Designed miniproteins, single chains, continued (5). Designs and how they scored, part 53

Each design is a single chain, and the fold is of that chain. pLDDT is the mean over its residues in the fold that is shown.

## One batch from the design tools (miniprotein)

Design m17949
Fold by ESMFold2-Fast:
Structure m17949 (fold): chain A 78 residues (1-78)
Amino acid sequence: SGRELLARARELLEKAREALKAGKYDEAIELAKKAVELALEAMKLDPSLVAEATGLAIAAIGLIIEAALKKGKKAPKV
């Protein structure tokens, strides 16, 4: 079960990378957010996946940050 969620998280992260490359920043952010969510759920269902799921979540978060910065409107510092 957890491994299936992790596989779907990987597919979403790959689609997020494609969306980012295409300049579809909002789509890239949404896909990457979903990938993080599924990776966290995978870790809860199968703790043996924690290292792999953590790595995927970190990669997805990095993509979200990159996409947000490239969106052309930078938010004020929080």
Scores: mean pLDDT 80

Design m17950
Fold by ESMFold2-Fast:
Structure m17950 (fold): chain A 85 residues (1-85)
Amino acid sequence: MKEIGELIAEFLIALHRGDLEKARELLERLRELGAPEELLRALEAVLEGKLSEEDEKILEEALKKFEKIITEKLEKERREIAEAR
């Protein structure tokens, strides 16, 4: 579960940076780890820019479930960017 949350955070970071190749690699890694297919479809819909209301709900539930892990990963990235100046 923790590993899936960390990969979701890294996927969001890759999307924010415009690194679509890394986002796709992270999506495949999530699939390999047995992430729910509904979640994988929602993440793929985000990547393709075709997010439906159903996909949004699935993502919101997943983000809430992994909120602490995702927040910790995003905070770590912000600190690394600040230090890399």
Scores: mean pLDDT 72

Design m17951
Fold by ESMFold2-Fast:
Structure m17951 (fold): chain A 77 residues (1-77)
Amino acid sequence: MEEVERLIEKAEEYVKKAEEALKKGDLDKAQEYLDKAEELLGEAGTLAFEAGLPIPERVHEISKKVAELKKKVQEKQ
């Protein structure tokens, strides 16, 4: 489903922005981008579920990456 893929792509962009913010030491921006990525992944998962589709593996992979990066932000605060 095109909309699910679009939400996943946006989430990946926010993860990339979060990694760049973390590299620069901008923990507030990193947290903000990770929260946005998490929201988009949640929307993608909900939309897939409502359409009777399995949740794409990419949603789980990116969600794991978001959790890992959030842990790094918390460890640096």
Scores: mean pLDDT 82

Design m17952
Fold by ESMFold2-Fast:
Structure m17952 (fold): chain A 73 residues (1-73)
Amino acid sequence: SMEEEDQKRKEEEKKAYEELIAAGRVSPLEFRRVATKLYAEYKKKYGDEGIKRFNEIERKALAELTAQAAAEA
């Protein structure tokens, strides 16, 4: 189903991020930095509803860190 495909994609994204951390290419501190920035941007754009979008914010933080790691290679 669509929900199973979405869940599988999220698991693959998380695994890719964990592999980047294990390789020393991304740190937990970098995730916190990017996530904090995105939370601030979402709060500014959407107010309190922006904070409630934590799943979307975390997904975007992972994507940004993955792109940053690729650019540094």
Scores: mean pLDDT 69

Design m17953
Fold by ESMFold2-Fast:
Structure m17953 (fold): chain A 81 residues (1-81)
Amino acid sequence: MIEFKLENGVLSVSSDDKSLVAEIPTKGQSGALPVSFENIEIGDTFQVRDTKSGKVVMTGIVTEEGVLAVDLVSGEMSLFK
């Protein structure tokens, strides 16, 4: 499972799958999971890519309520705080 935590402008992304990379195109930042991104603002978008397939498996946006993420395989939407 991919987990998100947003605290004090820091977005932390973690998973048991070491083939995953998170990207924040609005900040020009990326990193292999587990990764933390600083200076995150409301409206910043992210995506998680599987390096084995090259495909984006999850996408989302930072909102005032937390991190809204969509699993592109299942179509399930989740809100992380």
Scores: mean pLDDT 81

Design m17954
Fold by ESMFold2-Fast:
Structure m17954 (fold): chain A 61 residues (1-61)
Amino acid sequence: MELDLSGYVEPGDEVVDVRPDGWLAVRRDGKLLVFSPEEDPAFIAEAEARYGLPVEVIRAR
């Protein structure tokens, strides 16, 4: 899936992960924001465990 996620990154964001299937994870204000075309509870749980930060999922289109 081709997904343009450049519009979701804000000044001050730390890009921590970019997946070829269109997922983008950034660190913003002490939390992890995940931009994705779909919800995946398993990925959310893994991201919380890996980064030790609260995860907020934002559906990208």
Scores: mean pLDDT 65

Design m17955
Fold by ESMFold2-Fast:
Structure m17955 (fold): chain A 87 residues (1-87)
Amino acid sequence: MRPIPKEAVEAIREALRAALASGLFSVPEAVGLTLAALGAAIDAALTGDAEAAAAGLRALAEEAAARGAAATAAALRRAADAVEAGA
């Protein structure tokens, strides 16, 4: 198993904090988003497919941006960049 980049984990934590602070997500929605983002990072570590994982994280960022959650979207994009850089 490849290590999950620390920067990706920190960005996902920031995405959760931003989602909760935005008022645009319920707590279950924010938790679900965080679990999906962590799942993508874990899949990259297990499969070695950082490009697919980064694409998944960017898709989550676009969903957050469509909801108006700009800070959450920016944090998820940083997580995607960190996953690609760690590959």
Scores: mean pLDDT 81

Design m17956
Fold by ESMFold2-Fast:
Structure m17956 (fold): chain A 57 residues (1-57)
Amino acid sequence: MDEQLKLLETAGRLLLRAGAPEEAAVAALRTIGDFLGLPEEETARLIAALRAALAAA
């Protein structure tokens, strides 16, 4: 579980660094999280944290 969350977080950071639009990156992360079998709650929490970090930058 934690390893899959770490992979999803890394993918999110890489997508944003590559210049992907925020909404496209979020949609991709939700799809990847579902594919990895992560609970929707955990995926949503990670996405919220990434959005907050982006807004604080």
Scores: mean pLDDT 75

Design m17957
Fold by ESMFold2-Fast:
Structure m17957 (fold): chain A 55 residues (1-55)
Amino acid sequence: SLEEEIRKAEEELRKKLKHLSETVQKAAIHELRKLMEEGMSAEEAVKLIVERVEK
């Protein structure tokens, strides 16, 4: 279940960051996986990463 949730969140994050380089997208996905494995919700992890990448 967690792995499926992470995969869905990764897909959503890629959609939000599609205008950025593949290197940035890969780093963001790595951070997303780490945050979710540490107990952060998918919604909060995606929001936090998008905010950090855009600002």
Scores: mean pLDDT 80

Design m17958
Fold by ESMFold2-Fast:
Order: sequence, then C-alpha cells, then structure tokens
Structure m17958 (fold): chain A 100 residues (1-100)
Amino acid sequence: SAQEQARELIEAAIRWELDYLEENNAQPTEQQIQGLMELIEQFLADFQRRHPELTPEQAAAAVEAAVAAVRPRLEASLSDETVATFERLAAEFVARLRAR
C-alpha cells in the first residue's frame, strides 16, 4: 500500500542517517535532527503528490511506524538526551502532518 511504501521510505532515510552517525561515533545536534525531519517532510510531500490516495492520517501513521521500527537502533546508537530530542521532534512533525 501507499502507507507501507511511505513507512519503508521514512525508515530507510532514518536508518541511512543512523548508519552515518554510528560509523563516525557521532551524536546529532537538535538542528541536524530537525533537518532530517524537514528532509522526510519533503520526501512525503513528493510521495503524496504521486500518491494522492495517501491521507494526512496515513502519512502521520507511516512516520510513527517508521520511528517505532528504528527506536531500538536510536536507543543503542544515541544518548538518552538525543533520543528524547528525536522523539519530541518526531512527535511535533506527526502533529503537523495530522493538521494538514
């Protein structure tokens, strides 16, 4: 489904960033996490243009499912403070998607 494809796309984007951070033993700044959310928002906007059947609620659910899928890797790779920042910014992004 379009929702499942969106989830896979978002999960792949997050995993790509985690692979980079893990390889470099790096912790992302809040600004870098915000940048990732903005990139995902652009990917979703482009995806929704090609898949007009994907509702705002389905897009939000895809983001939530992708975050849930990567959570064990976030917790293994990032500090508790960075994970908390990521979760907050992801929740804010989901809220914005639902408001559309």
Scores: mean pLDDT 85

Design m17959
Fold by ESMFold2-Fast:
Structure m17959 (fold): chain A 59 residues (1-59)
Amino acid sequence: SVEMVANIDVYEQFKQDLEAQLAKATDPAVKASLEKEIKEIEERIENARAQQQKLDEET
């Protein structure tokens, strides 16, 4: 539970950093790469939240 919350915070920080980089990026290939990375981080956040809810339910 605590570790899941810490991971979510870390992923959200990385997402913010990637979004800032995307806003400043001008190269289409770099933009596409950053967009994919952001999607992956968002999925990891969603999975971590779902796991946290399951742990709370199963307790």
Scores: mean pLDDT 76

Design m17960
Fold by ESMFold2-Fast:
Structure m17960 (fold): chain A 67 residues (1-67)
Amino acid sequence: SDALRAEAERLLAEAERLIREGRFEEAQKMLVRAYILASQAGDEALVARVEALGRELRRRAEELGMT
């Protein structure tokens, strides 16, 4: 679905912004929602992008001593 894909991409963009702002818990919530929508859309490339950002978020949060 184009609507599911578009919403997942919007949430992914918001997560990227939140990570840049150090708002990791809010970014994680956006990534969880993006993952669900990307999976429902069957967009494997978008799912992979969400997973990659999730790993990067966890790495940055761990380095800064944040959850």
Scores: mean pLDDT 86

Design m17961
Fold by ESMFold2-Fast:
Structure m17961 (fold): chain A 55 residues (1-55)
Amino acid sequence: SLEEEVERVIELLKKNGYSVEQIRSALDQLIATVTDPEERERLRKLAEEKIKEYE
């Protein structure tokens, strides 16, 4: 699922030493490709929640 993809991207970038800002930028680009507004909002919230755990 897209939710699992978001989590995998965060984990992969974290392990490779990317900054929180760089991870946010990558996720914003990925989420922007989602055409369904409801799914886009849900993924943004999920990404913010997961990134806060990293900070």
Scores: mean pLDDT 79

Design m17962
Fold by ESMFold2-Fast:
Structure m17962 (fold): chain A 70 residues (1-70)
Amino acid sequence: MLKVTEGEVLESFARMYLAIGKIAIEQGNYEAALEAAEKVLELAEKLRELGKEEAARELEERAEEIKEKA
């Protein structure tokens, strides 16, 4: 049985919020898009604390793209 690590859980949640943010932008719901981007940034900070700097950087870049489009 595979053990799910905290980092894997955080990455999964961050990817879900990125998808929510993208959909929100496509629907013109900029408030929801900004909220989703903020959640991704919070999760990226936690990933950096776990030493997953590359994953954190990628997520931060994607969140900033959402914020720029909102």
Scores: mean pLDDT 81

Design m17963
Fold by ESMFold2-Fast:
Structure m17963 (fold): chain A 80 residues (1-80)
Amino acid sequence: MLTIAIAKTGSKASEAGIKKTGKPIVTAPTGKEGIENAIKYKLDTVGIMSENFEEALKEAREKAEEAGLEIVEVINESGE
């Protein structure tokens, strides 16, 4: 089970993610790379920094399905 947080590239959402977890979140520039980080580091939560929320979420879902991972939560921090 996996939580993904998607934020706009260069946004303050990356700082908000750090505050919520009390630790740096591993971030990737695409949904695919975010899921690859979850697999490589065995993470329950990953960050994705993208200019397009819907594209990033689509890529994350496609890669998660390929890898047999269930996305249980999507945190949208991309609107600002």
Scores: mean pLDDT 72

Design m17964
Fold by ESMFold2-Fast:
Structure m17964 (fold): chain A 94 residues (1-94)
Amino acid sequence: MEELKKRALELAFLAGALDALAALSEDPERSEELRELARRLLEEAERLGEEAGLPKSKLAAAYAAGAIRAIGDVLDVGVEAAIERYLREAERVL
């Protein structure tokens, strides 16, 4: 029960991060890969969130937090290193 809420929020956060990185990537093929992953993660987050009774506003907040965090990581370590980090996290949870 608590695990479903946590997973939904983690997936929404990761989707937001990947969408932000897709917008910042100068490689069109990489951007498409990141957007596809973000879409799948967000769809799963919405499904798990509905099962857990989690408000859509909580998923939206997690998604926004992920996007903001990814932008911060880009400013710290650069876009390529940030992409590698979040792709590894996506592989771990998918």
Scores: mean pLDDT 87

Design m17965
Fold by ESMFold2-Fast:
Structure m17965 (fold): chain A 58 residues (1-58)
Amino acid sequence: SVEDLRAEVDRLEHNIDLLRRTLAANPDLPEDVRAQLERAIRDLEGTVERLRQQIEEL
């Protein structure tokens, strides 16, 4: 349902915010760890964009 898709988007956006706050709070993270978190954020943002497009088409 549209409601389930919106709830999933909200959950993912909350998780993205937590990851971004973690990066901001820990500027001295090892480069490999930082790169992994940044890739995770990009992947999640891509998923959010796809879900938002699906919602708009309904």
Scores: mean pLDDT 87

Design m17966
Fold by ESMFold2-Fast:
Parts: structure tokens; sequence; C-alpha cells
Structure m17966 (fold): chain A 91 residues (1-91)
């Protein structure tokens, strides 16, 4: 499952680099759907945050600033949670 999500994420990134934002969204959403159904390990959560951030970037390019903000906030929430886990391990 994670490997399939990583492949979809890579495909989304390639479409984003080509300027095919509609295809990039499609692939990133596919990656997110797979990751949301997976066991929420630190690896899965990190990949999920990356995918949300990538969707935010695509929507920003499309001028949909409300959706861009929503996805950036989702990515940030996960990154903050992962950062707290990292800090707890050092205490």
Amino acid sequence: MVEEAEKKFEEGKKYYEKGDYEKAIEKYEEAIEILEKAEPTEEVLAKLAEAYYALGQVYKKLGDFEKAREYYEKALEIEVELGLEHIKRWL
C-alpha cells in the first residue's frame, strides 16, 4: 500500500513539473486516499503531509487559494504532530 501511494505521489510530482495541474491533483488525491486507509505509522503520516503540501501547491498555481490554505493547514497539523513525537524522544 505505501509503495503504491509513493508511486502515485511521484506521478503527481511529475505532472506538476510539466504544468499538468489537473493530473497532478488526480495523482496526489489517489496517494492521499491510499495513505488515509493505511496504518498511521510515522512514515505514512510523513508521506500524507507531503501529499497535502503538494496539493496545496497545485491549488495555489490554479488560483484556488482557499483550497491551497486548507491543504497547507492539513500538512502543517501532521508535521507539528510528528515534530512533537521527535521532541518527546529526546526528553
Scores: mean pLDDT 81

Design m17967
Fold by ESMFold2-Fast:
Structure m17967 (fold): chain A 58 residues (1-58)
Amino acid sequence: SVDEVLAALAEALGVTPEELARQIKEGFLYLDPRKLEEVAAAFGMTLEELVQALREAL
């Protein structure tokens, strides 16, 4: 679920899930792309799919 993805990504990036949700809404262009790719792979999706899913769910 998106909540599980947000929690995993927030932990990997060292931020709270609430702050991460805000950053995603605002474009999150400065987040570590390698950490984003790792979390996407853990959930069986591409980085682009993860990004789109999080933006649509928030």
Scores: mean pLDDT 73

Design m17968
Fold by ESMFold2-Fast:
Structure m17968 (fold): chain A 89 residues (1-89)
Amino acid sequence: MKVIEELIEKQGAKKTIESMIVALGALGLPKLKEELEKEVEEMRKKGVEDKEIAYKLDEKISKRAEEINEILDKIVLKRLSKEEVKELI
């Protein structure tokens, strides 16, 4: 079962979408955040349900996983406190 399905069940599709977008901003991925925010707005205007939107966002993020992994790691490392780094070791 996809993690996205569990998140939707626990907090609802709308909150799941919002959490994903906020996380991208917090990780310093402004271009990806902007692209996905635009797609969410366009899909909502077309009457696509939030559950389907959440799945599409999950697929897009997954497809770019290899390209953004190094960027995400660098951003996380720059934002991690001394104590947070200690917990990862």
Scores: mean pLDDT 70

Design m17969
Fold by ESMFold2-Fast:
Structure m17969 (fold): chain A 72 residues (1-72)
Amino acid sequence: MSSVPESEITDALIRMIRAIAKIGKSEDPEETLELIDRYARGEISREEFRERMRALESPETRAKIDELRAQL
C-alpha cells in the first residue's frame, strides 16, 4: 500500500504530468500516476520507469483507459 507524503507525491506528479502533457501523449493517466508514485518511492529504477512510461503510450493501453473512463 502507498503511504508516501502528499507533498512529495504532489511535486513529482505535477512535474511528470506536465512533461507528459507537453509531449501530448497523456492517454493513460491512471497507469502513469501509478508509475510516478512507484518511481517517487524508489520502487522502480529510472530506466525501468522510462520503459514503463513508453509502454503506456501504446494504443492497447490507451484503449483500455478509454473504456474505463467510459464506464465511469
Scores: mean pLDDT 60

Design m17970
Fold by ESMFold2-Fast:
Structure m17970 (fold): chain A 86 residues (1-86)
Amino acid sequence: SAALEEMERLAREAEEKAAAGDYAGAAEALERLLELARELGAPESALRAIEAAATLARAKAAEAAGDLEKAAELFAKAKAMIEEGR
């Protein structure tokens, strides 16, 4: 399906950008993937996993930019999302 192909494209784009050190670009791709997954009615566990991945990418982008306060807040947020999934 076109929706599945778009989700796979966004996931691959996020992986490739993260591998290149473009964490901001990786976060953008994951945020778009999250929006699409939500529209398609993905289960809460899947939405939480994508949101945690996007938040970790934003944390890495902030860390690379030297914004350690923002990075710490985003890492804490991602950790809470992962732990809440129990």
Scores: mean pLDDT 87

Design m17971
Fold by ESMFold2-Fast:
Structure m17971 (fold): chain A 60 residues (1-60)
Amino acid sequence: SDEEDIRGAENALKAAQEAKSRAEALAALHEAQRIYETSTNPEAIKLAEEAIKAAEEKIK
């Protein structure tokens, strides 16, 4: 679960950084928010927070 949360947050961060459209940024944002709200792992929470910020920067 913790390892899966970390991997999920890493994937969300990468998706946010690589997002080329509003829809891609929103998808990354929603996944990052889900992990941020549901994970108890501090590393996953930190990565999810970074993903949220990256996605928000890309949203028009």
Scores: mean pLDDT 84

Design m17972
Fold by ESMFold2-Fast:
Structure m17972 (fold): chain A 59 residues (1-59)
Amino acid sequence: SKKELIEKLRKEILEIARKADSVIEATNQINKLLQENKDKLTSEEQMELAVEGIELASE
């Protein structure tokens, strides 16, 4: 389901944010992950996940 996909992506984004050496690196990796799943996500969902990931990487 789409809900399961979003949950999986949030988990992967959290791991990227934790492992990345910088906010820029995390942002690039998150954008790549979302681009790979663009056909399965709305533009609103992509933007929301990207913002959440950048905020996590900035902490």
Scores: mean pLDDT 83

Design m17973
Fold by ESMFold2-Fast:
Structure m17973 (fold): chain A 58 residues (1-58)
Amino acid sequence: SGIERAAERARNGAEAAAQLGRPEGAKKADSYAEKAEKAKTVEEAERYMRLAGDAAGG
């Protein structure tokens, strides 16, 4: 589903940040990934996916 795919993308961002030694970014991205997984709509899940990406990259 769209929610599942957005959540997986958010998780991938968190994992990448962790592997790059960015613990604060990874922790924030992981929190957003959890919210994406619990989202009730694709739009909500994609919003958290974007926030996770920003946290992982920032």
Scores: mean pLDDT 83

Design m17975
Fold by ESMFold2-Fast:
Structure m17975 (fold): chain A 82 residues (1-82)
Amino acid sequence: MAMELEKKDREAVEVLDEDLPLALAYLRSLPDRELAARLAREVAERLRGLAEKLREAGLEEAARKAEEAAERFEALARELEA
């Protein structure tokens, strides 16, 4: 069980490492900054919810990475709203 959870945790971290930079770049590329800021805030909220679910599942490293990602999307939203 624990070894299987560790494998799933590593796989989840790999997915986040690949997808997060692309999502951030995409939002920065949108011409509608107000829409991009709202989407960034929504993504941050969803990532915090994902982090809680990952932690409940025992995927601690993936949960930590999801929380860090939420902070990055919150920072992007503030930048886009300025």
Scores: mean pLDDT 80

Design m17976
Fold by ESMFold2-Fast:
Structure m17976 (fold): chain A 87 residues (1-87)
Amino acid sequence: ASGKITFSNVTSASPASIDVKSGDNVEIVSYGKEETTINFNGKSYTAKKGLHEVYVNGKFKGSFILTNDSATINSTVDVKFSVKVKD
């Protein structure tokens, strides 16, 4: 099934939504030094405040800025989700 990834409590999301399919691998790459949290499907993931890149099946699909103590990412379909902090 086709679906979308959307973002809450972030700035500068480009694009505002990202197309996905059921079973896709969605990885968020987090840059920065100050800790924050990304919430997805009831789970909390460690992230850093600053630039975030969104990859779907290893391909860059978009970015967002996270300045708040948390953000929520939503998917309309079941995806494999992970957050990677870049050292």
Scores: mean pLDDT 87

Design m17977
Fold by ESMFold2-Fast:
Structure m17977 (fold): chain A 75 residues (1-75)
Amino acid sequence: DIIQQAVTAVYNRDFQSAADYFQQMVDDGSDPSYGHYVSDALRNVGYTDAGNRIQQHSDNGDMQGALNVLRDLAN
């Protein structure tokens, strides 16, 4: 399950792998609500602002915006 891999990467603070998995979800046309799982994981590991931004993008159906937040964390 690609979302479970993205969530696991966030818990390991491997934001590059998390972004790569989330890119696959964007490319596959996955439901934007899956961004909520990533936002919850980010809050749980202390990245509250990034988690809030991903949730906002996911709530607006903006999977590309959510992905860009993860890419910014990786860099």
Scores: mean pLDDT 87

Design m17978
Fold by ESMFold2-Fast:
Structure m17978 (fold): chain A 69 residues (1-69)
Amino acid sequence: SVEEKLAEMERKVREKADELIAQGKTLQEIGLEIARIVMEATEGMSDEERDEAFAKAREILQEVRARLA
């Protein structure tokens, strides 16, 4: 289901963000990697499904920004 795919994408994005923060990567580098993961995960999805995926990614990136501040 879309819900399961979005949950798995969120999990992968959060794990990758944690890894990159631990490696001392910048917010820009982390953001680019998150965008790559989301683009790959949403290949072939509808516009509505893609919008939900990118909205979740933006939420996670905001949390990353707060953690780096």
Scores: mean pLDDT 84

Design m17979
Fold by ESMFold2-Fast:
Structure m17979 (fold): chain A 69 residues (1-69)
Amino acid sequence: SRETLVAVAMELAKLAQENEDKPIEEVRELLEKKIEELVRKYNLTPEEEAQLRGVRDDLLRDLEARHAA
């Protein structure tokens, strides 16, 4: 559901924020593991998983830009 997607996207954002001082590759791995867990736990569709991976990519891009500054 859309509510589930919002909730899991917020979990990814929080995880990225809590680990923003770590190297990008470590944050990427943490987010990938979290997505795998959330997909299994909530039985997300391929379309919903793709949306979460999009959120991950946005979070990683924003963190990379911050680290580059």
Scores: mean pLDDT 83

Design m17980
Fold by ESMFold2-Fast:
Structure m17980 (fold): chain A 82 residues (1-82)
Amino acid sequence: TDEVLEMFAGATVESAEKSDFAAYYGARGKEKQGRYEEAKKLYEVALKKRPNDGLLHYNLGRVYEKLGQYDEALEEYQKALE
């Protein structure tokens, strides 16, 4: 929800490493703010804990697309379909 995304909009890599909830909702909050480089780092932290999570790969792909990193976006979308 918007309230949950706002609560974790200030999440850092350190907080994300300690909490899967902070990693996911922090990344979504950064993404909503247009802070795509920070969102990418938080999704990468979440994927270290859940490397086969298709939703995380899909969300990271979308962030790469927003950053203009289309090759990386395609790789992440492919992983999301597995």
Scores: mean pLDDT 79

Design m17981
Fold by ESMFold2-Fast:
Structure m17981 (fold): chain A 64 residues (1-64)
Amino acid sequence: MPLSPKEKALQLIGEILRIIGEEFDLELKLERGEISEEEYKEKLEKLEEERKKLMEELRAVEPE
């Protein structure tokens, strides 16, 4: 049971921002040749799935 809707929303927003940051880092690593295109696509797909679930949870906590 979450402490408050505001705290839960902030936690989810933080997690979403962290995932967005990881997506951005993956793009930078791909541009720098530190990661293969195949590995980039695989990791990006996982991050997109996690972000989608977190966004759904955020909408459930703080609907517009």
Scores: mean pLDDT 78

Design m17982
Fold by ESMFold2-Fast:
Structure m17982 (fold): chain A 88 residues (1-88)
Amino acid sequence: MSIEELLAEIREAVERGDLIALNKALVKLQTALDENPEDREAVIRELIDLVREKGLDTAADAAEAHLREGNLDAAFRTAVLGLSAAAT
């Protein structure tokens, strides 16, 4: 499964409020990013954009701050928390 397909699966899970499907898609995405670390920053930006699109501006701003500091792990975790809140 491509990263683009996983990002689409994440968007659909958030829109449906399906936290189980969201967590499964995020685990698959983490595995794909471990295999393609060069894509991590771009993918984290896509997750932040989705968090912002769903109205969670504070979470999106926090994740962007971590990304600007070069803390990709903190940026990813913060974006994931924002997506989970958006799905609830």
Scores: mean pLDDT 86

Design m17983
Fold by ESMFold2-Fast:
Structure m17983 (fold): chain A 66 residues (1-66)
Amino acid sequence: SAPSAEQEAARQKAVGLVSKEIERGGYDPTNPKELTEALRRAAKESKDPLAKQLLEQAVKELETPA
């Protein structure tokens, strides 16, 4: 039921990548457009396939509201 250690590690890597892109690009994480751009850049820079998948899913959710 809880995320696996592998999924948690990938999530932490994804968060770290997004934080670096936010700092590097000067993005406002409270602005959905700017957050989405930071997430896209983090996904592009990710070498971990699971972290990349999590970032791509986050972008998709922000662009396609349920």
Scores: mean pLDDT 78

Design m17984
Fold by ESMFold2-Fast:
Structure m17984 (fold): chain A 80 residues (1-80)
Amino acid sequence: YLEKAKEAAEAGKVEEAAENLNKAALLGDARGDLGLAAGAGVALVALAVGKAAGMGEAGAAEAAAEGAEAGIKFAKGIKT
């Protein structure tokens, strides 16, 4: 879901990116996958902040893509 959200955001599909981020957050929470849940949460916050700051659709999509990438790296980096 995080990777799908990043791909959707990079393609400018903000709604599809938000949907995949919400699914990733819910799945992570339901499964106790803290990395997935936290990563999706960070990306959702980045998208919301981008929209609230008036960055426009392109700016919000870029923020979502970067947030999703950070979330993916965070989830993969949890080793301890």
Scores: mean pLDDT 65

Design m17985
Fold by ESMFold2-Fast:
Structure m17985 (fold): chain A 71 residues (1-71)
Amino acid sequence: SELAETYYRKGKEAFEKGDYQKAIEYFEKALQIDPNSPYAPEAYELLGKAYYKLGDRRKAIEAMVKATELR
């Protein structure tokens, strides 16, 4: 989905700027639209890293496990 890919790209840009909360919102939108896309493993990996940066270890682990399952 073009829409999901657009949200993934925005999430990655937000992550690179250190805006981890915004990155999480964009990655969650991308994954809600297309959970099985080719970028989904990368989206879950970055989602996990963003949660880790915000101190949410539980959600970070859950996202990283999901990334591993999809590879």
Scores: mean pLDDT 86

